# Designed miniproteins, single chains: the designs that were tried, part 113

Each design is a single chain, and the fold is of that chain. pLDDT is the mean over its residues in the fold that is shown.

## One batch from the design tools (miniprotein)

Design m3932
Fold by ESMFold2-Fast:
Structure m3932 (fold): chain A 78 residues (1-78)
Amino acid sequence: SDEALATLTQLLSKPTLNEAELQEAVEIIKSLSPEELKALLKRLPDEALQGLRRRLAGLTAGLSREHVEAIREVLAER
């Protein structure tokens, strides 16, 4: 959704995330199907996508294998 895209863009573009902000990002990702996540990630601006790369280990620890695969595919193409 546009709301999820806006929130993830804001969070992931920050230079640092506190624990609550990191959990908010994880919960948004978990709320999406792997297909929806892949489509949303392809629309992220470069700054947010770089923020995702920096936090990949922390964000993926609680995610399904399918969510992790979707993230990996988008990051490999960008």
Scores: mean pLDDT 82

Design m3933
Fold by ESMFold2-Fast:
Structure m3933 (fold): chain A 117 residues (1-117)
Amino acid sequence: LTQEQIQQFWINEFKDLDKDGDGVISLEEFIAYYTDPNSPRYMSEERALELFKLYDIDGDGVITFKEYLLGLLKLAGVPESEYSASMPAATLLKLASEALGMPISLADAEKVVKEVV
């Protein structure tokens, strides 16, 4: 995979979850996406709710792009000492890419963040 393909994949996944295009993912949108039998990531409502709670770090009932990246880092098994919510989204995107075994540059990560937000 090229860096452009990795960036487009992450942009598309966030956009697929953010069905109304408001830049955040609601609980209803998240559950609907993961409990659709036609979804490549089909799972039970209970499992989807557990996954949502992992991403919804501040408990406000929505997932921002930054929270989505923080959740990816947790799922990838990156130690919590290696990242924080105070980090820029571009930095978190780079760390998530590296943790998933698909390195991207910080400049390319910033471009992806600009297109999502």
Scores: mean pLDDT 68

Design m3934
Fold by ESMFold2-Fast:
Structure m3934 (fold): chain A 109 residues (1-109)
Amino acid sequence: MKEAIEKLYEEAKKAIERSREAVRAGQDDLYLGAIDPESGLAIEVRIEESANGETYRFTVVLTDADGRVLAEAEIGELPRDATPEQRIAFLDRVEKAVEELAKKAIEEL
């Protein structure tokens, strides 16, 4: 499991860097998930819209092959109309949350 979590973390970091490149290229696409096909472990980003629709709240979750939540970490909020600079700063927070998520999951082993 630990080795699978470490591989999944590296794949998630690659997805985050791809998202940074997309933002720098003027694209709105965010690639924030990863799955390990051998173990069935997955990192997914959950999105909740605020009651007034002005912001999105983000949480990163690690799940097993059965969909059981193993660990979660809060990323925080992003405005619906976020600037490229705000999106890059947000991706830095995503990377930290994914690192915290992987650390928590490894500590539970």
Scores: mean pLDDT 76

Design m3935
Fold by ESMFold2-Fast:
Structure m3935 (fold): chain A 76 residues (1-76)
Amino acid sequence: SASLLEQERKRRQQIIEDGLIQYGNSMSSVRPDFFDALLNRHTSDDERARLDQMLKQADQIRADIDARIDALLKQL
């Protein structure tokens, strides 16, 4: 079993990860028509790359959280 300090560290990390997911979701929640425009070559590649990076980071964190929850559920 993890120590109390390790549990607290994990809890704080979870809060940070949740914050990053919310940030990523906020970016993707920018009107869908704007996101469709960002996928077009008429949009700056630099802006597109930054948004893609943020979305990938949010998706990666979300996938990691989901996997950790699934692992914990299997162990409990």
Scores: mean pLDDT 60

Design m3936
Fold by ESMFold2-Fast:
Structure m3936 (fold): chain A 90 residues (1-90)
Amino acid sequence: MAVVEETLEFTVPAEKAEELAERLAEVVQSTGIRTPGVLWVEAEVEVKEEGEKARVTVRIRITAASAEAGQAALARIREELRKVAEEVAE
């Protein structure tokens, strides 16, 4: 059993921060669960407003049967989160 963690940060217009935060949490959970060897997925999303923009920070923790399974899940999550952030920022 292994635990792998990653933190990702996105900057978006403040009005889009809540939408992004909700979608990021959903994608982490759904993508993580679909990865073979993943036992548990946790996502914590923090929004910090900075004037007209906001920083959205996602902290991902995956408990997996192996480090390889956890890293595979993180790789899939990173790809899906980038797509979501790009869509929301447009």
Scores: mean pLDDT 83

Design m3937
Fold by ESMFold2-Fast:
Structure m3937 (fold): chain A 84 residues (1-84)
Amino acid sequence: MAKATGSGNGAGAYAPELGGQGTADAVREGVSKISEVLGYAYSGNAGGATAKDPSVGGEQSARHAAEGLRKAGVEAEYTGGSDY
């Protein structure tokens, strides 16, 4: 289980570590999105998105994924429930 009560930012914390380039995060999220769409049944849905920041709470992680996609020019929104 993920227990991250210290990283309230999540997305914000990772963007600066990459040199302040959220574009890199957006690219990774884009790849994860394609992977989850093609193989969400094999846990790729959760694994792909959480491969970025597993230490962040699941809900916060999903919001970060949506934010990354939007930064890449894709309209995305958090949708709960990624259980096979």
Scores: mean pLDDT 45

Design m3938
Fold by ESMFold2-Fast:
Structure m3938 (fold): chain A 90 residues (1-90)
Amino acid sequence: SMGIERLEELAERLEKATSREEMEEIAREAVRILLEHVPDVTVAIGLVLRIIGALIDSEITGASLEEMKKRLLEEIRKAIERMRELEKEL
């Protein structure tokens, strides 16, 4: 699956990310992938809101780079798992 492969590549890039700006770019790209590749629109929106929520919360609370990375990785990995489940149903 192209969507799953792209999210796995983003997760790898995120693990190597060293700046807030790089993590923000990766989060925005993950949102685009989810909107393009998750077949269930309601599920896509739910996953997108979790990633956006992690990004916004990290910015307004002044979270550390380690905490921001951890939250974004968790949400991207959950999105990958959900996409794998949806592909089994199709």
Scores: mean pLDDT 85

Design m3939
Fold by ESMFold2-Fast:
Formats: C-alpha cells, structure tokens, sequence
Structure m3939 (fold): chain A 119 residues (1-119)
C-alpha cells in the first residue's frame, strides 16, 4: 500500500554546504533513518535547489521519500512526500534520479514531474 502526505507534518532541517553553498534538507525524526540524499540545481529566475531524500521508517518498516524545492535563503517553496513499500520506493527513487539528471527543466516542469512520480 502507498499514499502521499503533505510534508507540513515533517520537521525539515535546512542544511547549507560550505563548499558549494547549496541548500538541502534533512528530515528530523528519531524513527526515520536517512538512506540516500540527492541535490540538483534548477536554473530559473533565481537559484533554486531540488532536494530528494530516501528514509527508512523503523517504526512501520516502510520507506519515506521526501522531495523539496528550496531557495538560496532556505525557504521551502515546494514539498511532497510519499510512504511506500520497498519495491515501490525503489521504483520512485529511480525515477527521481532520472529527473535530477535533467538540467533543462524549469521549476514548474520539475513540480509537475515530481507530482506525477509520487502518485
């Protein structure tokens, strides 16, 4: 079973890389174990960062995938998450990796593709 949840219930800690000055997030939860994280830059009117994180929920045995678009100040402009079984999470994660490898997408196109992938 799989369902989508708005990330407003998750505590996202904003992180900044000193070397790249890139902005990313980490979910702050004792039950969620971070497995993988990827960041890509979106070329738009301003610099934006597409961040995706894969977590293992030790309490439920499910996987949580969190996607956010952040600006350079660390404001969260877009959030989406999904909880899935291992096989579903692996498929979603592969599609997200493909999305992050694309460099010519606008922020609106990224949002549309994320909505499609997480449903």
Amino acid sequence: PRYGVRVSSLDLRVLRSESDNRVSFLVSSPDLEPLESLTSEISDEKRLYLNVGLYYDKKTGKYVIVVAILDEEGNILFEKSVTADKEEAEKIWEKLKELLSQTDLSSEEVKEKVEEILK
Scores: mean pLDDT 76

Design m3940
Fold by ESMFold2-Fast:
Structure m3940 (fold): chain A 92 residues (1-92)
Amino acid sequence: MKAVGTATVTAKTDGKLVVETELIVTAEGESRAAYSPEIVSPASTKAGDVVTSTAEAEELPDSAKNVAVETRVVVKDGVAASSITTKTELIK
């Protein structure tokens, strides 16, 4: 089983936009923490630019019951976001 989390962030102001996408996996009978964040930081961002960050968790146990996956997004640095959209997919 594989999980994919995608974050799409639109910059509100000029500057440096840092988008950190993290997958949180919870499975019955297992302690699963957040997977390593995928960080996207373009050299420069302009107002209205769209930045996409994708985090993947591979080799999740196919037999695990009650597997839940959550996509978390953190926008860092001095650039405000005008919109944030997240998508989480669990591939069995």
Scores: mean pLDDT 67

Design m3941
Fold by ESMFold2-Fast:
Structure m3941 (fold): chain A 72 residues (1-72)
Amino acid sequence: SKAKAARDASEKAMLDAGATPEQARNAGLSHALGAEQGGPISAYLSAYLTAHDFAGPEVGRKAGEAAYEAAK
C-alpha cells in the first residue's frame, strides 16, 4: 500500500540521516498508525512531525520528503 511505502521510505530516510534503528522504527510505526487519506502532503507532515520528535528538524525534513515521494 502507499501508506506502507511511505512508512518504509521515511524509516529508510531517517536511518540514512543518522537516526538510530529504534528512532526510525518508532517514527515509522507512529506515522503508519496516524496516517490519514490526505495524500502526499499529509504523508509529508505526519512523517516530518514524528521524525522531528525523535531526531530533530533535519531528520524530520528527510523523513517527510521520503514519505511525500512514496505517497505520490
Scores: mean pLDDT 72

Design m3942
Fold by ESMFold2-Fast:
Structure m3942 (fold): chain A 65 residues (1-65)
Amino acid sequence: MKVKITLVDGSVVELPADYILKAADGSEIKLSDIESVEPLDEETVKVTLKDGSEKILHFIKSITK
């Protein structure tokens, strides 16, 4: 399973589900653990993980599974 990430510059990157992203607080997020994605502004998204935790990702416009 691959995940598509749209960056703030409009670039689209396709990453494997086991790829690790770094959140704004410095914690690590596995792409397969993302349950939902909510845009906060043009360059920031809030992700909700399968355990109910919320994390902020900077410089990302959208995430599509």
Scores: mean pLDDT 78

Design m3943
Fold by ESMFold2-Fast:
Structure m3943 (fold): chain A 73 residues (1-73)
Amino acid sequence: LMEELRAAIARYATPEEAAATFAAADAHLQGGDERGALATLGSAAVRALNRAGEGKEAFALMLRMAEWQARED
């Protein structure tokens, strides 16, 4: 899931937004905050997709994030 969020950000966000988002997510992961990293990547991916007019892909990624969170008790 995080790899797919990173791919969506890389494709649809600006290079500057992608770099800033990846740095923030990596800081969360270095601190052991996997949920914070997912929230950071997820918010950026959904915003970038919606800005690009890819609302269906944004919705699909939101459903996959919800599924991942349900698996991580």
Scores: mean pLDDT 78

Design m3944
Fold by ESMFold2-Fast:
Structure m3944 (fold): chain A 74 residues (1-74)
Amino acid sequence: MLEKLLELAKKSIEEGMTNVNVVIGNAINQLMLEEYPGDSEASWEFMREFLALPEEEKKKLKEEIEKEIKKKYE
């Protein structure tokens, strides 16, 4: 899950997104569209699983996204 989110986040950064929270939100949305197209139930289950991830894993993802943004635009 986190590896796919990071790959989609990198794609969002390449598309011009520079705000970490926007990049994360877009990556989650894209992952839901890829894995569960047209299935709101499965998308909701995915959101529950993401929210249940350890805080440290979510922090690490955010830090990796911030580094990629800086690498691309700074």
Scores: mean pLDDT 75

Design m3945
Fold by ESMFold2-Fast:
Structure m3945 (fold): chain A 100 residues (1-100)
Amino acid sequence: MSIESQIRRTIGRLGQAVHQGDIDRARQLGDQMLDLVDQASQTITPDDFVRIIDEGIGRLTGIRQYAQNDPSLTPDQQRQITQMMDRMITYFTQRRQQAS
């Protein structure tokens, strides 16, 4: 499986964990995603990397927005998920700037 496919799959799984309020699973998937992004930055072209990261930022922003509007999540879960997404988005943005 390509690293691009692994990144997309991991973001999808992260979204599902967020939907379920599974904070521990979301954290685990977040850490896996940071590792995959680091690997991608070293193995694929800068143009492909920027495209994948821009797609990832969009999807993470969507997950963050969803979590903020989900009444089934507790305020504590919403806060933890939002902080996690903010950390991920910041990391992706920094890696994108380094690739440009």
Scores: mean pLDDT 86

Design m3946
Fold by ESMFold2-Fast:
Structure m3946 (fold): chain A 81 residues (1-81)
Amino acid sequence: MVEEVIESLEVELVEETDTEAVFRATVTGKPGVSPEKLKEAAKEAVARYLGEKHHLLPVAVEAEVVSEREVEVTARALKPA
């Protein structure tokens, strides 16, 4: 499960308009998790976070491996009009 892979998740709002919100997240993996597995888990965790905390549907989620245990995720979501 996602919670077995991720040690911490920090999400910040970097841009917001009337129709769109862009979030940046820093995801830290547990020791021994591969960067590839962490990248996929990070995308899923950020999408879940946006749905649960902001009631937003992500339309684009990009992830970049920053270190052995850290992935940066950028998520774009449409706001209900």
Scores: mean pLDDT 79

Design m3947
Fold by ESMFold2-Fast:
Structure m3947 (fold): chain A 70 residues (1-70)
Amino acid sequence: MSQRQRSQEVIDEGSERLREALREAGDDEKKRHEALALVGNETSSRLPPDDREAAQEAAQRFTQLLNESL
């Protein structure tokens, strides 16, 4: 239970970072994709290696944020 909450907090922090990076990238599609890659890699490295479900959830949420902001 506490590990799940910790993973959610990491994903939420990554989502906020991605939103800021996407805002800074504006209409530049290349910069938007670079922001997704950077934040995605950072978030994945911060999640427990045994928590693959959290890593997949982070990837899905970040991809949704990118698509919704296009």
Scores: mean pLDDT 77

Design m3948
Fold by ESMFold2-Fast:
Structure m3948 (fold): chain A 110 residues (1-110)
Amino acid sequence: DPDFEALSPIGQAALFYLALYIWAKRGNDPNYDFYLDMAAALLNKHPEVLLPVLRILSKYLTPEELAEIVDDLFEKVKEENRPALVDQLRRFVEEHPEYREALEPVIEKY
């Protein structure tokens, strides 16, 4: 999978914490917020890993599920770092226009 092969170690860590967040939140695990905080901390320093992580998550999530996770994540990210993440989200929507309707509100919010 070229998307998986494109993941740096930081990208793998971000994907791991987002996967744990998704699993924990769906299972009502009280640790869900900790996993989201860890993913946000990585993206604050390495915003470039968001696009390759989104390419992998989109294979397993509906557009609405992806939009919810991205919104939750951006709330945890520092305001100064949000423009770089929004740019990556716009690039993802250009690659996957079927996600545009679900992700447009998140893009407009940030």
Scores: mean pLDDT 84

Design m3949
Fold by ESMFold2-Fast:
Structure m3949 (fold): chain A 57 residues (1-57)
Amino acid sequence: MPTEEDIKTVQEAAGVDEKGARLGAALALAVSGKGATELSPEQARNAGLAGKSLAEA
């Protein structure tokens, strides 16, 4: 499970809501095995945008 710090990192990088950020952080962890705080800013942003799309589906 992503940490609250990972979720905040994704939320700040992507400008998404908490639900999108939480899903994005979980997706990043599942795909990369790394928390969002260990990702590049671009990877964290992309994870957040993916999480937002998943949350809206």
Scores: mean pLDDT 78

Design m3950
Fold by ESMFold2-Fast:
Structure m3950 (fold): chain A 57 residues (1-57)
Amino acid sequence: SHAEAEATAKRIVEEAKKLGIELSDEQVQLAHDYAERYGGGAAKTAAMTPLQAERAR
Protein backbone atom coordinates (compact mmCIF):
# COMPACT_ATOMS: atom_id res chain seq x y z
CA SER A 1 0.00 0.00 0.00
CA HIS A 2 0.99 3.66 -0.27
CA ALA A 3 1.32 3.91 3.52
CA GLU A 4 3.59 0.85 3.62
CA ALA A 5 5.74 2.31 0.84
CA GLU A 6 6.08 5.62 2.73
CA ALA A 7 7.01 3.78 5.96
CA THR A 8 9.61 1.70 4.10
CA ALA A 9 11.16 4.75 2.39
CA LYS A 10 11.32 6.59 5.74
CA ARG A 11 13.03 3.59 7.37
CA ILE A 12 15.61 3.45 4.56
CA VAL A 13 16.35 7.18 5.03
CA GLU A 14 16.80 6.64 8.79
CA GLU A 15 19.11 3.65 8.19
CA ALA A 16 21.19 5.71 5.73
CA LYS A 17 21.52 8.51 8.30
CA LYS A 18 22.87 6.00 10.85
CA LEU A 19 25.60 5.17 8.32
CA GLY A 20 26.38 8.88 7.83
CA ILE A 21 24.80 8.91 4.38
CA GLU A 22 22.29 11.55 3.28
CA LEU A 23 19.94 10.30 0.57
CA SER A 24 18.85 12.72 -2.16
CA ASP A 25 15.15 13.38 -2.79
CA GLU A 26 15.52 11.34 -6.01
CA GLN A 27 16.91 8.34 -4.09
CA VAL A 28 14.10 8.60 -1.50
CA GLN A 29 11.52 8.68 -4.32
CA LEU A 30 13.19 5.66 -5.94
CA ALA A 31 12.97 3.75 -2.64
CA HIS A 32 9.28 4.68 -2.33
CA ASP A 33 8.52 3.53 -5.90
CA TYR A 34 10.38 0.22 -5.44
CA ALA A 35 8.68 -0.46 -2.10
CA GLU A 36 5.24 0.17 -3.65
CA ARG A 37 5.95 -2.08 -6.65
CA TYR A 38 8.35 -4.79 -5.32
CA GLY A 39 8.47 -4.59 -1.51
CA GLY A 40 10.90 -3.22 1.06
CA GLY A 41 13.85 -5.49 0.29
CA ALA A 42 14.11 -4.34 -3.33
CA ALA A 43 13.69 -0.70 -2.29
CA LYS A 44 16.51 -0.94 0.27
CA THR A 45 18.84 -2.64 -2.21
CA ALA A 46 18.13 -0.08 -4.96
CA ALA A 47 18.63 2.95 -2.66
CA MET A 48 21.49 1.77 -0.43
CA THR A 49 23.87 -0.43 -2.44
CA PRO A 50 25.65 2.32 -4.47
CA LEU A 51 25.98 4.56 -1.38
CA GLN A 52 27.36 1.72 0.75
CA ALA A 53 30.01 1.13 -1.94
CA GLU A 54 30.97 4.85 -1.84
CA ARG A 55 31.03 4.79 1.98
CA ALA A 56 33.41 1.80 1.97
CA ARG A 57 36.02 3.72 -0.06
Scores: mean pLDDT 65

Design m3951
Fold by ESMFold2-Fast:
Structure m3951 (fold): chain A 94 residues (1-94)
Amino acid sequence: KLEEVEKIIREEGERLGLSEETIERLIAIVRKRRVEKLPLSAEEQRLVAEFHLNSRLSLKETAELFGVSQSTVSNWVTRYLSDLITEAVESSLK
């Protein structure tokens, strides 16, 4: 099950043109959440949200892949988009 999840992340990451470093970080996040049951940092949550938005995966598929609820993924995506809007506004002002 974990090996299948890692394969999906590698294949999707390569399709998206992600670096090997980024793909390994996503795999580490899967292990941290699914195997170790540890909470994700804000940086890790942002990386998952970015991966989801650029992937063709549904909220359900992303949630199952990372071992979280669909609501959790939706919250991370909303925060990521909010942060991007804030960064864009700040960049345009200074």
Scores: mean pLDDT 80

Design m3952
Fold by ESMFold2-Fast:
Structure m3952 (fold): chain A 101 residues (1-101)
Amino acid sequence: KVTVSLEAPETVKAGETLDVTITYSGLEPGKTYRISLYYEDLETGEKKFVASKTGITSSGTYTFSVSNLEAGKTYRFTIKVTDLETGETVTSDGVEVKVEA
């Protein structure tokens, strides 16, 4: 079973880069996966695609760097891992980050 989790600081300052570190495991030998980072604006409920990394063939970690987050907002980040052969997805639990002014 594919598992995925993410870690981020609880807060980031406006204008700073936020690093979101993804840990993924349980990948099947011979398969290729994509990891995709999304956020949700907790004030509006709007969900947006941020970035993806394809060509994942083994369990490990990857760090996404996120910029241009808006001061005063709280974002919930989630990761989806997609099996590129089947289209099957596994979604992480969300992590909330508050953007300080």
Scores: mean pLDDT 85

Design m3953
Fold by ESMFold2-Fast:
Structure m3953 (fold): chain A 88 residues (1-88)
Amino acid sequence: DFEEIVEKAEAILDELRAESKGKTSQEKVDDFIDKVIEYFGFDEEEKKAVRARSLEGHFIISLKLLKEAGMPEEKLKEIKEEYEKDLE
């Protein structure tokens, strides 16, 4: 359910706002990335891509969100294959 994902995202953002007082912009971004990694349970390679703030990291987060929103595995695979083709 996409609404549950939005509620969880809003809760994470509210926690980050409370914790971000006195932090630099970079520290705020790092805190956000850490919360996202914790929420989705990424493996070590996925964590590395996400922390690098790469196009690959962005894509990994997007795929996890689409999967949580109930997108079929077949459609997720198609999107992944098209993206990997575009990165050549």
Scores: mean pLDDT 63

Design m3954
Fold by ESMFold2-Fast:
Structure m3954 (fold): chain A 58 residues (1-58)
Amino acid sequence: MKRKAGEIAAEKLNKEGIPAEVDPETGYPAIPVDEVGLEKALEGAKKAKEILEKMGVY
């Protein structure tokens, strides 16, 4: 399920110091670009995609 996968991805990102929350509408992790900056947000998005791909949900 997308929501559970998003929760796992968000938890892993937070453990690596990238703040992430599960978007209640999409179920995917959302990263606040305005708080972390574009470079770190892009890194987080790449990691989230890799986690979701390994889980078979992307």
Scores: mean pLDDT 71

Design m3955
Fold by ESMFold2-Fast:
Structure m3955 (fold): chain A 98 residues (1-98)
Amino acid sequence: SMRQKVTEENAKKISENLLTGPPEERPKYASAAATLVKREPDLSEETKERLAKAIGEGLKKTKKDPENLEKIKKSAEEAAKSSDKKTAELLEKEIEEV
């Protein structure tokens, strides 16, 4: 459907911005990723895994900025609570590494 295609494109943009976007915007994109996971349970397993990995990389890139790191951690925890077991375990592992 058109909605599904738009949702997948939004997930891709969020992932790209978490990986390559400005550091000051990473908390915003982590929050957007958590919201997307909560609202769109029909996201493909591949897209959910990609979002989780992008959040993990955003956490790693933000290690030297405690304020923004805590904001991204909070978003990752919210995403984990709304995710399937596999995606939740991946997110929890990424949170523990920082």
Scores: mean pLDDT 79

Design m3956
Fold by ESMFold2-Fast:
Structure m3956 (fold): chain A 81 residues (1-81)
Amino acid sequence: MEVDLSAIAANPEVVRGVLQGAGGATEEQARKAAESLRKHPKATVEEVADILQKEAGLSPEGARAAAETLADMANNGAVVE
């Protein structure tokens, strides 16, 4: 399923909170992940998890948890202004 992350990725604080809370990321990992996701505003949950692992160095479990949380927020329109 493709997820539109453009609004979420444009808000680094929201992305950082999700990555640190759900993904277990450090602040530096969350920053790199947010920057990478901003370059991929439309991606599948699997692609988001892959980006989080490769670009930010999150664990596979953390990357999936964060990707699923971001997808849920995007699909529910939680960050649409």
Scores: mean pLDDT 71

Design m3957
Fold by ESMFold2-Fast:
Structure m3957 (fold): chain A 93 residues (1-93)
Amino acid sequence: SSEMEQLNLAKKVLELTVRLLGSEAHPIKDVIAELAKAMGVSRSTVEDAIYYLFDLPGVEIVKDGDELMIRAGPQKAVENAQKKLEEEIKKLS
């Protein structure tokens, strides 16, 4: 259930990133803090989910000066990431 819990968290982080940010880039630290508060989880848990989604890819992380920014990926990348997450969740217990 730990792996399934992590995948469900990643799915929720992706859904919230799409809904709250869309294509608008925001400081990653601010997004992590907001999502952690909204979801009732640790900031490190949200950060792990964001980097997981970056690898899928489902979200984009860009450097703006000395600051890391995050936004939702293109619509097709988000749809593909959502599908992959749902398929992986269904494969677990």
Scores: mean pLDDT 86

Design m3958
Fold by ESMFold2-Fast:
Structure m3958 (fold): chain A 74 residues (1-74)
Amino acid sequence: PVAKTEKEKELLETLAEVQKLVRELAERFSEEELKKVAEELKPLDEAIVENRDNLEKATEYLKKAAKKLREALA
């Protein structure tokens, strides 16, 4: 997808970071460890879905998810 505004660009860049972190977790972690991370992220996933139409809020929650994923990788 092509971003039309700076806000859309930030959303897409943050989404790409989350996707990269999820891939790194999938390569390093077992299914049980991945399930625990998914359960921890469930409230943030729900918030992202609820705020899908609000680019700023969706980006904020995606950044929180990226932080949690980075913490899990550490």
Scores: mean pLDDT 76

Design m3959
Fold by ESMFold2-Fast:
Structure m3959 (fold): chain A 98 residues (1-98)
Amino acid sequence: SAEELLKRAEELLKRAEELIEEGRIAEALELIREAIRLALEAARLRPDDKEILEKVKKLLEKALELARKVLEKAPEELVADAIAVVLEVIGALIELEM
């Protein structure tokens, strides 16, 4: 269900935040990407559900915040991937507002 996908996305973002604090940047980035995918899947399942779309928006805003923190801490090898995730979230937020 969309609600279960959103719950899993929230749990992944909480874990990603902990991994960022631990300096486990690559693992945090993977969890952020997975959370974005789950949130967008929830929006696709319930495209006209205002409550679901508001929760998706909040999760994407949190994912953007964490992706920016990853960018600040990222080693050179991960900078391009972190930028790609930031752009992916911005694009998703723009699409959701249209």
Scores: mean pLDDT 86

Design m3960
Fold by ESMFold2-Fast:
Structure m3960 (fold): chain A 70 residues (1-70)
Amino acid sequence: SEEREKLKEEIVKKLKELGVPQSDIDYILFLADNAPLEEALRTVEKFLDVHGVPEEDKKEIIELVKKYQE
């Protein structure tokens, strides 16, 4: 889906702007494509917390991942 590709690009852009390493971005995208929603969100939140991502930015990324999985 074109909409799904745009959401993926937005997720990548936001994570890069927040200083998340490419290897972790690749893993987050792998989970978004291959894991159940609940498992993907749990692991993404853990990665964002480890990288010290602020709560507001964390919320935005979680919502993008949720939309991507819909």
Scores: mean pLDDT 83

Design m3961
Fold by ESMFold2-Fast:
Structure m3961 (fold): chain A 90 residues (1-90)
Amino acid sequence: EEEEKIEEAAARVARVYAEELGLSEEEKEKVAEVAREFARKILEARKEGKPYSREEMLELAKEIVESADLSEEVKEALIRLFKEMLGVEE
């Protein structure tokens, strides 16, 4: 329930960001899926009693983004979004 909502919230934020970058609907869906996958893995680890550290979360985000079929510019933008979400640039 809450997990599903968090996954969709992350996907929505990423999709809006992709729309601002002028991406196609296909690319927006890929970006949304990256965000869902990230949120899902974070929530699953927390459920297992072994939550990711902030550094591990950033590394996970980079791995998921780099594995996605997206342009380098979009990948850089997504990594920046994840850094802001994790508060690592504050």
Scores: mean pLDDT 77

Design m3962
Fold by ESMFold2-Fast:
Structure m3962 (fold): chain A 79 residues (1-79)
Amino acid sequence: SAADAVAEAVRRVLEATGVPPTEALTRRLQEAIARARSVEEAVERASLVAATYVPRPDDRPISEEELLEAVRRATEEHF
């Protein structure tokens, strides 16, 4: 599914970079998906956001499962 494709792309980037899941990153991923014109663009934009995200010391941590579920929901709501 579209949601599976976007979530899997984000998961792989987080695994490759070691970027910790945070509420702020989740919000930026949701915004990137909402601005995408296609599922392919959503994969590219979300991957770039995850790859380039610099966490702040006061960012609120969340689970990877919670972040990926938010990514799935945003994709399903938009496409």
Scores: mean pLDDT 87

Design m3963
Fold by ESMFold2-Fast:
Structure m3963 (fold): chain A 87 residues (1-87)
Amino acid sequence: MKITHVLEFVELSAPLDGLPAGTRVRESVLDEDGNNLSTTERRVSREEAEKLEERARKEGFELVAEHEAEVDGVRVRVRVLKKVVEV
């Protein structure tokens, strides 16, 4: 069975909608039909996020999306990495 691991990094330049400034990592596992099997989200430091991305790339994750937006003067940066594993 093919499983897709997804790593999403979301960075806020300032507090937005009660969320503090800084970086969050969302880790998701999807089945071959795209159904979400698990999702975890946590806050990380910028340095920790950079180390996590470096490790993910070494483990075969590829950058599939990168976008930046501004919402109410807050810069939102998103990076998405994916890895497909045969199980």
Scores: mean pLDDT 80

Design m3964
Fold by ESMFold2-Fast:
Structure m3964 (fold): chain A 66 residues (1-66)
Amino acid sequence: SLEEAATKYAELAAQRAIEEKDVDFAQRLLEGAKKGLKEAKKAGNKDAEKGAQRGIELATEALKKL
Protein backbone atom coordinates (compact mmCIF):
# COMPACT_ATOMS: atom_id res chain seq x y z
CA SER A 1 0.00 0.00 0.00
CA LEU A 2 1.00 3.65 -0.30
CA GLU A 3 1.26 3.95 3.51
CA GLU A 4 3.59 0.94 3.78
CA ALA A 5 5.71 2.26 0.89
CA ALA A 6 5.99 5.72 2.51
CA THR A 7 6.98 4.26 5.91
CA LYS A 8 9.56 1.94 4.34
CA TYR A 9 10.98 4.84 2.31
CA ALA A 10 11.34 6.98 5.46
CA GLU A 11 13.17 4.15 7.26
CA LEU A 12 15.53 3.53 4.31
CA ALA A 13 16.17 7.27 3.85
CA ALA A 14 17.05 7.72 7.54
CA GLN A 15 19.36 4.68 7.43
CA ARG A 16 21.06 6.02 4.28
CA ALA A 17 21.70 9.35 6.03
CA ILE A 18 23.43 7.50 8.89
CA GLU A 19 25.50 5.26 6.56
CA GLU A 20 26.58 8.19 4.33
CA LYS A 21 27.10 10.47 7.40
CA ASP A 22 25.02 13.06 5.54
CA VAL A 23 23.87 15.60 8.16
CA ASP A 24 22.33 17.87 5.49
CA PHE A 25 20.23 15.01 4.12
CA ALA A 26 19.09 14.03 7.64
CA GLN A 27 18.13 17.67 8.35
CA ARG A 28 16.16 17.81 5.06
CA LEU A 29 14.33 14.60 6.03
CA LEU A 30 13.37 16.19 9.37
CA GLU A 31 12.21 19.43 7.68
CA GLY A 32 10.17 17.46 5.13
CA ALA A 33 8.54 15.34 7.83
CA LYS A 34 7.62 18.45 9.86
CA LYS A 35 6.09 20.06 6.74
CA GLY A 36 4.21 16.81 6.02
CA LEU A 37 2.81 16.82 9.57
CA LYS A 38 1.46 20.38 9.14
CA GLU A 39 -0.17 19.45 5.81
CA ALA A 40 -1.66 16.22 7.25
CA LYS A 41 -3.17 18.15 10.19
CA LYS A 42 -4.69 20.74 7.81
CA ALA A 43 -6.18 17.93 5.69
CA GLY A 44 -7.48 16.03 8.76
CA ASN A 45 -5.69 12.90 7.51
CA LYS A 46 -4.91 10.90 10.66
CA ASP A 47 -2.94 8.19 8.81
CA ALA A 48 -0.74 10.79 7.08
CA GLU A 49 -0.29 12.54 10.45
CA LYS A 50 0.96 9.30 12.06
CA GLY A 51 3.30 8.70 9.10
CA ALA A 52 4.74 12.21 9.35
CA GLN A 53 5.24 11.83 13.14
CA ARG A 54 7.14 8.57 12.48
CA GLY A 55 9.26 10.41 9.89
CA ILE A 56 10.13 13.11 12.45
CA GLU A 57 11.14 10.38 14.95
CA LEU A 58 13.33 8.55 12.40
CA ALA A 59 15.06 11.72 11.16
CA THR A 60 15.66 12.92 14.75
CA GLU A 61 17.22 9.56 15.73
CA ALA A 62 19.42 9.68 12.59
CA LEU A 63 20.67 13.16 13.55
CA LYS A 64 21.48 11.91 17.09
CA LYS A 65 23.70 9.18 15.55
CA LEU A 66 25.54 11.66 13.30
Scores: mean pLDDT 80

Design m3965
Fold by ESMFold2-Fast:
Structure m3965 (fold): chain A 85 residues (1-85)
Amino acid sequence: SAELQKMLEIIEGDIKYIEEKVDELEPSQPELAEKMRKRIEEVKEVLREAKRTGDFKLALEADQQAGILLMSVSVAELAKKREEQ
């Protein structure tokens, strides 16, 4: 559906943003960056399955997991800023 396609596009945009933030964190937090990259790949697999099946529940799961990753990168960025001050 058009609604599902828009949701999937938003999730893909979130994943790209998360990947950029993880790349920025890697020089200072390489172990955390590697852990986050593994979770990003798991979210991408759920997203691919949602696209293949058209399953709205899988799309919602991918969205929720991407949201958790967005929170994780935000927390890591705040921790980095505190260490730089």
Scores: mean pLDDT 87

